# Designed miniproteins, single chains, part 91

Each design is a single chain, and the fold is of that chain. pLDDT is the mean over its residues in the fold that is shown.

## One batch from the design tools (miniprotein)

Design m3157
Fold by ESMFold2-Fast:
Structure m3157 (fold): chain A 94 residues (1-94)
Amino acid sequence: SAAEEEKIKKLKKELEELEKFLKELRERAKRENAPLPAGVEEIEELVKKAKENLEKALEAKYVDKDEEEFKKYFKEAEELLKKAKELIEKLSFG
C-alpha cells in the first residue's frame, strides 16, 4: 500500500540520518583526541541490526512476496531504531 511505502521510506531516511550522526560523532572524537561517549558502540550495533532487518524485510516483500516475513523483519527494524534513539538521548558528552 501507499502507506506501507511511506513507512519504508521514513525508516530508511531515519536510519541514514542516524548513521551520519554516528559517523560525525566518531570524526569529532578522532579530531579532538577525545574518547567516544559511553554507549556509542551499543548504538552503532543497534543501527547495524536495524539495517540488516530492514534489508531482510525488503527481500521478503519484493523478492519472496512474503507479507508475514516482511512485517516481522520490518517491526524488528523499527524496534531497534527506537532503542537506538532512546540511547542517543542518554549519551553523556563528558
Scores: mean pLDDT 85

Design m3158
Fold by ESMFold2-Fast:
Structure m3158 (fold): chain A 75 residues (1-75)
Amino acid sequence: MDKVLEAEIYLALAEIIIGISKANGTGEVDIDMLKKAIEYAEKALKLARESGNEELVRQAEDVIKEAKDLIKKAE
């Protein structure tokens, strides 16, 4: 299994969810979708670490932090 490709796919899914959440503009965010974005980003982080891809590790960590910050502001 291509760990880098799988990490990139999970990271892209997480980033799409965050992008949609930031674009909604109503002050309401889908907390369940943001939690799913964290799950995808954490899977990407694990795969990135296993592959030794430092750029993907950093991107996944940033995505996790952004999603958590959005949840904290919404809750």
Scores: mean pLDDT 79

Design m3159
Fold by ESMFold2-Fast:
Structure m3159 (fold): chain A 63 residues (1-63)
Amino acid sequence: SDVERTKQLLKDTIRKYAELLGLSQEEIEKLLSIEDINELQKRLDELNERLRAQREAERAALE
């Protein structure tokens, strides 16, 4: 279903971003256990903001 496809895409992106942020396997599994699409989107948005901040900090440290 479209709902199941949307959940899978959100979970795949969450896993990728969480791994880039260095989250533990336990934290990643907790995120991936979420079944509500709106909660998954919220968690993805939070991870995206954290990645953006990390990238900006890394760039500032380099320059």
Scores: mean pLDDT 84

Design m3160
Fold by ESMFold2-Fast:
Structure m3160 (fold): chain A 77 residues (1-77)
Amino acid sequence: EKQKKNEEIFKLYKEAVADMNKAREEASQTENKEELLKKIDEVRNKLGKAFSEAMKKGDVEKAKQAYEEAKRELDSL
């Protein structure tokens, strides 16, 4: 059932990308935009790598963990 797992991972990835885009848009309106955008890019790169690996292995749990970590990092900004 790798296809079903990959669909779930891809759905989480789309949600994460939407959260990232919103965070970037909000950060670009702040005085600390340069620092915040750099941090958001680091979170996005880490998330993308983790999701790529999760999709190759069909590891939904790894994808969920990466998404939750990304949410926490974005919420701390």
Scores: mean pLDDT 79

Design m3161
Fold by ESMFold2-Fast:
Structure m3161 (fold): chain A 74 residues (1-74)
Amino acid sequence: MEYARRAREEGERGMEEARKALEDESLSAEQATGEALRGIGDGLGGGLEEAREARERGDEEGAREALEAALEKG
């Protein structure tokens, strides 16, 4: 259970950092979404994948919304 415990702790920390990044108005939408995705690490189902795809398409606002929805469920 060592790796599972570590993954959970890192996921919780990543989600907390992700929420902070999304609320950080000093970051651009692209930077905030990038920091949030980097912090999470673990996939939060389709929501996280949708955020990544939107970001790759240049839809930074859609990416942020999808990521916020995924974080609310996580």
Scores: mean pLDDT 62

Design m3162
Fold by ESMFold2-Fast:
Formats: C-alpha cells, structure tokens, sequence
Structure m3162 (fold): chain A 94 residues (1-94)
C-alpha cells in the first residue's frame, strides 16, 4: 500500500542517515549536506507534499550525486551509493 511504502521509506531514510553519519570514509561536509537533503525529503513526504515514489526518485538523485562527488576519493563507497540509487529508481518505477 502507499501508506506502507511511505512508512518503509521514512524508516529506510533514517537508517541510511545513521549509516552515513557513522561511516568513517565519508567527509563530514558531505555527511551534513546529504543527511540534511534526506531530512528535507522525509519532511515533504510526512507532510504529504510528495508521493513515496517521488521520494524514492529524489533519494536516488541524492545518492547518485553523492557517489559522483566521492568517485575519486572513495571509489568503493561511490560504487555502493550509485547502486543503492539505481535500486531506489527501480522501486520508484513500479
């Protein structure tokens, strides 16, 4: 259901923020920027301004952008983030 998808996204976003904040490989400036952007998506979703599918697409864009910024400094993390973003896009296109 849409409500279940919304709740799952919010839970997943909070878990992703925790992973980002605890990851020693990611620069602190990028952690702050991207956790704040994830919070904005969660806020819009909780307030009914966007659909769960739109939230997944926006989160995918954020993760893929972060992956590009990390490509040269941390290629392994960049690849993982890119693949997560692709997965979110796949889920949004259902």
Amino acid sequence: SEEELRKSFIKGAKQLKDIIEKDERMPEELKKEFTERLDEIVKKLEEGEITPEEALRLASEILRELAEKLRDSNPELARWLFLQGELLLHLADR
Scores: mean pLDDT 82

Design m3163
Fold by ESMFold2-Fast:
Structure m3163 (fold): chain A 65 residues (1-65)
Amino acid sequence: FKKDSVEEIEEYIEKLKEKIKEIEKEIEKMKKTGTGSELEIEELEGIKDLLEAEIGYLKKVKEKM
């Protein structure tokens, strides 16, 4: 790992966090308006969990540098 790669990883983590927040807002909107199906909400929650796992992995990569 390169020192400049730490900053790139941090930028990528921030982009993933932004995507997670967008998904959270969509789930909240679906739940409040009743416009989403239970399956659609579960799919979005699953995608969010995968993105959170990616962030966790990237944070561990930074720690081990």
Scores: mean pLDDT 79

Design m3164
Fold by ESMFold2-Fast:
Structure m3164 (fold): chain A 60 residues (1-60)
Amino acid sequence: GMVTREDMLARLDEIAQALGLTPEQVARLRKALEAPSMRGFSDETLALYRAALDYLVAQQ
């Protein structure tokens, strides 16, 4: 199934622990997931988003 932004937000603490994210990276990813559009995301933010997505896909 599709991993949604709501799925990522609901499991953000799990993702942070699994990927070893810093509090700053968690805050950045949270803001990105709450944004209405992915336009303007930094390369660092996109990398965090991709890692989170790949983690959740692997858990399905």
Scores: mean pLDDT 79

Design m3165
Fold by ESMFold2-Fast:
Structure m3165 (fold): chain A 70 residues (1-70)
Amino acid sequence: HMTIQEIIDKYMNEDGTISYEELKKALKEYFGLTDEQAEEIFKKYDTNGDGTLSREEAGLALIDAKKLKE
């Protein structure tokens, strides 16, 4: 059972961001989300519109996914 922080560290890019593809992998592998659910969460937290998530945004996305599966 990995923590949210450990999941982020595993998928985070060298520039400190997480791409949509890496976030989608994390959401599907650890939370069993569908492609549609992963895309909705990504769009919800991509508040700066740059197509990547910051560490903070990714953390919120993973917490949201965990709540959805509780």
Scores: mean pLDDT 76

Design m3166
Fold by ESMFold2-Fast:
Structure m3166 (fold): chain A 65 residues (1-65)
Amino acid sequence: ATSEQQLEMLVRAVGRLYGQEVADALREAIRQGASPEELKQLLVNLGVPEDSAENVARAVQQARS
């Protein structure tokens, strides 16, 4: 799978767990090249637990590699 396909699958998984608004915000931030720390802060501000937000940011970083 391409990194783009991996990122889209991750965003869809986040939408299933935390809601479509969170998924849409995450997709836009990824598109804009947000850092893992910026992604974590965005997710925490949207109500995602800090540990879960860190895991999602790490998964985005791994998918970009």
Scores: mean pLDDT 83

Design m3167
Fold by ESMFold2-Fast:
Structure m3167 (fold): chain A 112 residues (1-112)
Amino acid sequence: KEAIDEIVRVAREGIEKIRNAKSPEEVLKVFEEAQRRITEIAAKDFSPEVLDAAGRALNALMIEAATKLLELGYDPEKAREIIRGLAQGLNVPEEFLLDGGKAAERLLDEIR
């Protein structure tokens, strides 16, 4: 489905930008822009498969953003609060955020 392919493409592009970000502020900006675009795509097609793809893509972006924030030397306590806030809205297990190096790619690979 074209909407699912676009969501995955936006997510993969967002992840690449997050990996190349040089500051916590850049990470958060990239995440917010990708989240907004994915939400706009999903808003045009509320089919269960598109909503599932959007959810998985957002979870992957969140895990990558959290990992990058920690790598950039963001205070671990502040990083945990941000991660918890993001996870609360997206229903992602916290243990997944701690093991995160490949978790984002695995979530995207699970999208059809």
Scores: mean pLDDT 71

Design m3168
Fold by ESMFold2-Fast:
Structure m3168 (fold): chain A 76 residues (1-76)
Amino acid sequence: MIDDVKNGDGDSAIKKLDDSVKKSRDLLPGAERQDPSVAEDLRSVSSTYSTAKSYVENGDLDSAYSILSSHDSSLS
């Protein structure tokens, strides 16, 4: 995903970002029932990926890469 954005493959990046947002949203109802803190993290992740997807769709790959790189560093 980040590599796809870096290499200018917007279509592949959009698909991977959309899949990631969908997975986060699919997990959200279960997380809200079991652990509200995990649900908040999933909302944050979903929001970040949705924003990155918007940047890629608008051709702003540099902004998308910046957001995704910052997010990835936080997970490492």
Scores: mean pLDDT 73

Design m3169
Fold by ESMFold2-Fast:
Structure m3169 (fold): chain A 80 residues (1-80)
Amino acid sequence: RRRVVRRVSLDTPENVRRLAEAFKEMWRLHEEEGVDAEVEVVEPPREDIHTPEVQRLLDEAGRALQRAIEEVEEERRRRR
């Protein structure tokens, strides 16, 4: 069986954006091909990310994930 696992580190803003995109793509694969999709967040090497700026980026990532989920749900309803 095929299963898709995306490992994303939260040490850069680019990786945070990729997390939202990966979630959208994995949901699409699950919907279209029935592949088990799983998102795994990998701890950064140093774990030194407790700063106000990183917290703000995490909040943005959370909202981006929420929107991605909603878009996928709407896409699913739009198809049928």
Scores: mean pLDDT 62

Design m3170
Fold by ESMFold2-Fast:
Structure m3170 (fold): chain A 93 residues (1-93)
Amino acid sequence: TPVPRLPVIDTDALTDAEIYRRMAAGYRALAEATPDPAQAELLRLAARAYEELARALEAGESEEAIEELARRHEAELEELRARQAAAREAAAA
């Protein structure tokens, strides 16, 4: 099962906050549609990450600050995924 991750930030993507807002809306829609509460939680976290990136772009934050924010959000998603995997293992034991 693939782990959800933030896409690699490129210079072209940094110029369009609307793309990130559309990604956030898409992830929220997927979260509402999924019957899996763990998957819904990951999708909601991804949606929030894209919303924060869009806000940073709209606020005129530097490319370095946006890349740092993206790295932080990627780490949060990986941590949540790891916690969910550990919880499933504990429940199966």
Scores: mean pLDDT 76

Design m3171
Fold by ESMFold2-Fast:
Structure m3171 (fold): chain A 80 residues (1-80)
Amino acid sequence: SVVEEVVEVIREVLASSDDPDVILQEATQRVYEILSRVASRERVQRIVQAMARVLQEGLDEGLSDEEIVERVAEVVEREL
């Protein structure tokens, strides 16, 4: 599923960098590309924006990678 592809991307990005700015940039770019296959530009922009907010909040709170992934998956699934 598209949600599973997004989860894989977020998990990979979180594992590859400790820099929040790099994580946000890489995650938003890769997720945008995935979602663009299944949704309109306007919808993709809304989902990516909601995902970026949740990702930033999780990083700021020092949540585990798995907790951040779960929160991102919930938001993406809800907004699709």
Scores: mean pLDDT 86

Design m3172
Fold by ESMFold2-Fast:
Structure m3172 (fold): chain A 119 residues (1-119)
Amino acid sequence: SEIDEIVERLREALVKAGFSPELADAVAGAVRSLLTDPKNPDLVPFVRAALHYATLSKEERVKVFRILGEVLGDPLTEEQAELLAEGKFYEAYKKANGKGRRVIDLAEAIDFALRLLGL
């Protein structure tokens, strides 16, 4: 399926970029959940992704969002990815001119999971 192809490409791209297979699997799982049911996604993959995301530096977070944008066919600028890494979702959305919605939705869902975890 198209979702399976996106998930596998994302996992491979993250590993090639130097991220652990565990982080790559967690992020890819969150993307699968969102793409399968965008209105009622399974939150367990997002909690798993948030735990791994919390261990990343700002520079690594920027790299994750840029890879997400490329794989989802909605590439982000460095500035947009930096805004997402800083939790400035509305500013990132404005800079995107309506592009990057799926990446921004993923970033907001990860941030929501981080807040639920007290991180």
Scores: mean pLDDT 83

Design m3173
Fold by ESMFold2-Fast:
Structure m3173 (fold): chain A 129 residues (1-129)
Amino acid sequence: SHLEKVEEFLREVDRLVEETRRRVRAAIEAGDLEAVREVLHEAAERMMELAVRYPEQAVVVLNALMGLFVDTVLLLVEAGFPPEEIRALALDTAEHVLRLVEEHLPEYLELARELVEEFLATVDRLLAE
């Protein structure tokens, strides 16, 4: 049924978010910003695969992914990573998401750009002294 498909989708999103949060925390504890970048890129790719399977839920996927990125930025700030390095990671990750959306879900590209702009504005606020 439609409800069963939505429940399966939400379980997959939750599983991916929790796995990504665990991997991000481990990379941050190791002081490995490149590992954080790789984890976020993989999460974006896996979320995009999920959005392609459930295109009616693409907005939910994109919002969940942006929330995960904001959480990661907050953890990096708390861990004392340099603001310039955090901003560079945020820009790189945002560009990767836009490339994936353009390739796989081009009808959502305008929405993805708006969400990315909001994410980057949030990053700028978090990095402001």
Scores: mean pLDDT 89

Design m3174
Fold by ESMFold2-Fast:
Structure m3174 (fold): chain A 88 residues (1-88)
Amino acid sequence: SDEELNRELTPNPALQALLRQVGETRETYTLLEIEEGILKYLADNDLFDPVDGNLVNVSGTPLGELFGKDVLNLRSDDVRNAILSHVA
């Protein structure tokens, strides 16, 4: 297994606030758990592109502001790299 996927990470306050919107209130998470929380946030807010389900439009959302991106590609390392910039 990927060592990064199994390591416990502490989200920064902004990422914690986003995770709380999907019911996540823990102090630490694995990378996969944070990715699952973000996917739930995307689904709950209907942010998936209607033509390409691997693209998500986060422009004008708290997630887009946090990650500094207008569009995320779920088939790329965009989400993972953005998460790693917001965890300790």
Scores: mean pLDDT 80

Design m3175
Fold by ESMFold2-Fast:
Structure m3175 (fold): chain A 87 residues (1-87)
Amino acid sequence: MSPIEELEARTEELLARIETLSVDEALELLQKWVLEEIARYRLSDEVAAEVLAVVEAVAKDPNVTKEKIKEALRRVTEIIVEALRRR
């Protein structure tokens, strides 16, 4: 399986898991997952900063919902996929 296919599979698993959690638990899980993916793919400081900015934006939202958390996860996945394609 390609690195991109493996990432997409993990993203789908996390999306399903978020649906079973509280908003606070889902946000904590997203934050931990993003740090693990940054380390796993050895993302550049520039790409890491971009994905962390997406997570920070949703974490600071006083009206955060599971849908916003899922949207942030999809956006982070898109950024990482693009970075992997440019290698």
Scores: mean pLDDT 86

Design m3176
Fold by ESMFold2-Fast:
Structure m3176 (fold): chain A 95 residues (1-95)
Amino acid sequence: MGKIEELVLQAALDGHVLRFVIAEGEGKKAVILYTLDTPEQLEATQKLVEQLKEAGADYIEVRVISEEEAAALTPEDYQRDMERAKEIVEKLAEK
């Protein structure tokens, strides 16, 4: 497990990230994070984004959601986000 994955998992364990997707390919890494629309969660996520950039993440997307939206997230949403992250990685590698 790499530094990016470790940082994201620690944030999830601390309750700052509700779900995440990490895709890697061609030496590029893309991260999609979901966080709650609260001042505390937004501040924690901003710090995480800075740490991920320093750790070498090539793309970081933060999705701010409500508690109701978080409860409605499905495995199908996760699959869609993973496909998006893979597409981002492929496009970054061909830039």
Scores: mean pLDDT 82

Design m3177
Fold by ESMFold2-Fast:
Structure m3177 (fold): chain A 96 residues (1-96)
Amino acid sequence: DRAAEAFERAYEELRKLADESRKQGKTNLADYLEGAAESFRKAAEALRQGDWTKAANYSTAAALLLVGAQLEDPENKELIDRAISIVREAIREADA
């Protein structure tokens, strides 16, 4: 799989996690996760256009949003750990 496809999968998985968070009443966490998902969607689009710098910037923005989510609500560590796993998998797949 190509890097763009890996980032598109991260977008879908983070969106599902955001929906799960919202159903638990964790609206702030859901907003951060949706922001991270959107950043990966934009990173995938940038990769498909050959803009590696823009893709790297969006990937960094997604990581910073997850840090913000953890600082906002430390009780959400389990959901944030799942989000970090999604990001790590996307980066590993993009390395192919």
Scores: mean pLDDT 79

Design m3178
Fold by ESMFold2-Fast:
Formats: sequence, C-alpha cells, structure tokens
Structure m3178 (fold): chain A 105 residues (1-105)
Amino acid sequence: SNLERAKELVEEFNEWAKENPPEGYEVEAELIEVNGHYYLRIRIGDEVFNIPIEDTEESLEELERFLKELKELLDKGDVEGAIELAGQAAADQQEKLAQREQKRR
C-alpha cells in the first residue's frame, strides 16, 4: 500500500540521517496520524514541519522526491536550504489539502 511504502521511505531517510548527520543538528522524520489524516513530521534542529501526506500514488511520488532533495541539501551541509525546502513542502501540501476540502463543500 502507499502508506506502507511511505513508512519504508521514512525509515530509509532516518537510517541515512543517523549515518550522515549535519554538524550540530539532529534530523528526524516521522509518519504521524492525527484525526485520520497522515503527516510527515520533519525535525531539523529546533525546526519542526508537518507535511500532509495522502494515501495516493501522487502524494507518495511527491514524498519520495522531497526526501531525495532534502538528503541532497543536508549532504552538502546546506541546513538553511533544507529548512526552506521543508517549510515550502509543508505550505504547498497544506494548500492542496485546503483546496480539496473547499471542492468537497
């Protein structure tokens, strides 16, 4: 299922982050469920982002691309760029969720 694959991607990211931590920062990803909705919670040092995840192939592909880009920035030591990417992903996915809610009403 899409959620099982999302969990695998999050586990792979966390394993990578443990072996390749940016200097002075803790990086962790968690898939959480709140009121029947799934979120990818990313922590980069003191910054925390909640990115809505949907049980769709499109959402899974967006998650995979996001985690890949996040790894690339962190591997380069671009922690500020990683924080900006996570913030933008959270904003974009929250807007998509809000637009979908409006179309249902």
Scores: mean pLDDT 80

Design m3179
Fold by ESMFold2-Fast:
Structure m3179 (fold): chain A 62 residues (1-62)
Amino acid sequence: TPKRAALTDFLSTVPRILPQNAGAVADAILSDGSDPETRIQTLEAAGILSKEERDELLSILR
């Protein structure tokens, strides 16, 4: 899926995410049991994403 590929590519550049885990994080964001925007905001609140990284991921979801 184009959105999954874009999310994985960006997440692999995030310093607090191991590149090998980027695909699993993208899959978690896109899972049917979750609101993707809420998951991204939770990662920012946990200090895993910066504000700028959060905004970029939200843009990919549009």
Scores: mean pLDDT 80

Design m3180
Fold by ESMFold2-Fast:
Structure m3180 (fold): chain A 57 residues (1-57)
Amino acid sequence: ASGVDPALVAEALRLLGERAAGLSLDEATVYLSTQPALAGLPLERRVAIARAVLATA
């Protein structure tokens, strides 16, 4: 997704990188919801970050 914060995408890539290849968008979004750096974000922002990470992985 365009317009996502690159620093948050980089952190999500670091957290998901080795697991991203096997995850659905919903699974990635749920995993990011458990991480302190991303848990406080609105759901739509977490979905956008998860989508960006999966597109990059």
Scores: mean pLDDT 75

Design m3181
Fold by ESMFold2-Fast:
Structure m3181 (fold): chain A 75 residues (1-75)
Amino acid sequence: MSKEEAEKAALKEAKGKVRHAGLTREGIYQVIIVTDEHVYFVYVNAETGEVVSLDKMSKEEALKVFPGLKQYLVP
């Protein structure tokens, strides 16, 4: 599937803004969605489009895990 299809699948799980989407070597898309209260790390199977896991965390925790989100989480 395309990156855009993976982003759409992830957006069914959390209503926010997609700030990152990348394909891993295992064929899983990692999609990061930022909402007003939380950050969601959604993992989507690139062949089936199924969401295989989802991590919900605070903005502070997300910044420690993925520093590239700083531009979207820091005022």
Scores: mean pLDDT 78

Design m3182
Fold by ESMFold2-Fast:
Structure m3182 (fold): chain A 80 residues (1-80)
Amino acid sequence: MAEALARVDELWARYRAGEISVDEFIEEVLALLETLSLEEAERLVAHVVGRAEADPRLSEEERARIADALVAALVAKAAA
């Protein structure tokens, strides 16, 4: 988990700096979720969604895209 959280923090910083798009950020986080246990994936999704909701510079559309993609992936992982 510590390594996955550190990677997400790096990806978030790059996304907020405009170095990667929201779609590229989502793709990278989804790839991380596939490598994690369900419990670890739940913690990572909560961390990312919480960060997106706390950022006043994000559009409602960007927040919705991040939350919808990550929650859908978590639901699919839980159902497997």
Scores: mean pLDDT 83

Design m3183
Fold by ESMFold2-Fast:
Structure m3183 (fold): chain A 60 residues (1-60)
Amino acid sequence: EERKKREERARKIAKVSGLEIKAGELERQSRLAEKQDKEKGEELREQSEELRRKGEEVKK
């Protein structure tokens, strides 16, 4: 029972961590891209914001 609860929590943590990592990567790429391609930079920024929102909802 304890192991099953730990697995479930680990799974949720992994999902949130994955979303946060992806969002951070997109945010960093957005900053770099904005200097070369403003439209692409904005698109990446919006995707990062969306992933962060999803991660925040999973935390609830």
Scores: mean pLDDT 76

Design m3184
Fold by ESMFold2-Fast:
Structure m3184 (fold): chain A 82 residues (1-82)
Amino acid sequence: EKLKEALESFKSGLEATLEDIKEYGSKSGKEQILKSIEEGVEIAVESIAETHNLSEEEREELRKEVKKEMEKLKKEVEEIFK
């Protein structure tokens, strides 16, 4: 239950982030944006787990899902700035 709520909140945040990237991002900034997404995985997992008081097992599942969603975001960013 808590893990599902955490993931839904995270996905909503990613949608907002993608909109900001479309609005304010630039092709010259693409590499920095992609690097920030990669570096953000652990930060997001820790922040979400703390906010929702997730168990160790739930944190491991969250980490897998966050990595998948971040990989999707990276593909979207690459498509935007082709």
Scores: mean pLDDT 78

Design m3185
Fold by ESMFold2-Fast:
Structure m3185 (fold): chain A 70 residues (1-70)
Amino acid sequence: SMAQLQEDIRESLALMARSITDQAISRGVPLQKLVDSLTGEVKKEAEKALKTGSVEKVKQAIVDAVRKLA
């Protein structure tokens, strides 16, 4: 179904976003610099999460924003 295809695409994009974000953090990219490299709604949501001081919340905000945009 179209709904199932849309959900499969959203999950695939979310998994890619998590993988890329996890790799950047693991390689020592500063969290602020990672967020500064983003654009649009993803950057906006990541900047809100940055104010909490939590790396996990920033990662989750990026993944959630990518999933929502798909």
Scores: mean pLDDT 83

Design m3186
Fold by ESMFold2-Fast:
Structure m3186 (fold): chain A 104 residues (1-104)
Amino acid sequence: GTAEATGEAVGADGSKATVRVTVTGAAGSATVRVTVSGAPAGTAWTAVGVAQDGGMVGGGIGPGTEAVADVTGLRAGQHVVSVLASDAAGEVLAAAPAIPVDFT
């Protein structure tokens, strides 16, 4: 199946970027892709974390404004996706700490 969600990443200066989350696969094994639109200048890396029932089930890091996590053990129901956009030194420029996404 496929699920989509949209969230907002907030910079330290209060600037806002849009995060799109796409989940593709079946219950038990899925790919979670995040893209950040309007990311702050200087964004070099995007990191994604995926949690279910308070536990981390997957994560990934990618160059620029996209990250992908291949996750196992995903069950149908609500998940929480966290996204960080960082510069080349690892300083966080924008964060979306809790984007809910339903996977059926």
Scores: mean pLDDT 80

Design m3187
Fold by ESMFold2-Fast:
Structure m3187 (fold): chain A 63 residues (1-63)
Amino acid sequence: SKGLEALLKRAIEKYGTEPVDASSKKPIDPDKDPLILDLKSGKPFHASDWLKLEKPISKEDQE
C-alpha cells in the first residue's frame, strides 16, 4: 500500500487534480466517486479511498 500511495500521490501531483475516469476515459466526476487507474497495478480504485488514506486520521486525533 505504501508503494501504491506514493505512486498515486505523484501521479495526481504530476497530472494535477483532473485525472480521467478509468472506465470511460472522460474527465472525473467527483459526485460519482470516480475510478482512477492505478499506474503500477493497472487496477482502478475509488477516489474516496485515496482521500481517506491521505487524511491524517487517528482515534486519538478524533476529538
Scores: mean pLDDT 51

Design m3188
Fold by ESMFold2-Fast:
Structure m3188 (fold): chain A 90 residues (1-90)
Amino acid sequence: MQAVIDDLKAQGHYEAAEYFEKAVEYLKKGDWEKAEEYLEKAVKLTDEPLALGLKAAFLRLKFEYGYNTEELKKKAEEVREQQRKLADAL
């Protein structure tokens, strides 16, 4: 968590780092909707691969804190379906 924020600041993405820190703070408080809102703001201020890195870090935190288990299960099933389609293609 802190390592990701420190990395953003080191690369000059100070505003994105602040929004990501707020997203993590709201996630810890159980405010799922505000957490997603601040993550989206942080992502919009960065480009790939940093944007993908932020999304991956945040998804790991969601699993760790167990917020919105039903939505997490749905997203996990969507990923599984995408993997199955890829396997069926090749």
Scores: mean pLDDT 71

Design m3189
Fold by ESMFold2-Fast:
Structure m3189 (fold): chain A 66 residues (1-66)
Amino acid sequence: SLDDRIAALEADVRAVDDKIAELDARIKAETDPQEKARLQTLRLFFQSVRDTLLAEIERLRQQKAA
């Protein structure tokens, strides 16, 4: 169902949020500038994934409302 698809995507968003939180903690603790930059790039990648998932959830919610 549409609700099941939305619920699955919301679970994926939670998993990505957990990963971003882990990366934020690692970035805060990291003292090597090269590794910090690598972690920041990885964080930006997961932020992009999160934005894509949220856009798909919004699309499905609009489809349900129509």
Scores: mean pLDDT 90

Design m3190
Fold by ESMFold2-Fast:
Structure m3190 (fold): chain A 74 residues (1-74)
Amino acid sequence: SEISRTEGALAVAYNALQAGRLDPGTLALMRYVVENEEKLKAYYESVATTERQKEAKKFALETIERLKEAVAAA
């Protein structure tokens, strides 16, 4: 699904950002995650009911904000 694909892209983008990797391919992946931000937010809002799920949501939302900053700076 698009959500599962976006979650996978988010994980890869997070690892690349942590490594300071901002090659064109990585930036394209980051843009893909940012473009799907509202869908990903809606998904986490609908599923985050436990403390672990709420923590996962917080991590995802914070990561998306960092990706938005990286894309804007490029």
Scores: mean pLDDT 81

Design m3191
Fold by ESMFold2-Fast:
Structure m3191 (fold): chain A 83 residues (1-83)
Amino acid sequence: AFSREELLAAQRLAGQIALIVYETLLEEGVPEEEAMEKALEAESLFRETAQKHGIDAGIQAVIDWLEKENPKAAAKVKEWLAA
């Protein structure tokens, strides 16, 4: 189970990952509905993996998935994490 600090970190990461994916897709001209679906897929993948295998595993799973689906969004997530 997550500590309180890990739970709060996971919530912040999930929201930020979803936002980055959504905004990147909108910038690329993807329709809002499709951009929202992809953002929610990224958030779900992060939350499910982080719950079972920890936050670092959740981050890696999202990056690996985004590198196949949208490499620009993957790069933006990596850039935000390094900041």
Scores: mean pLDDT 85

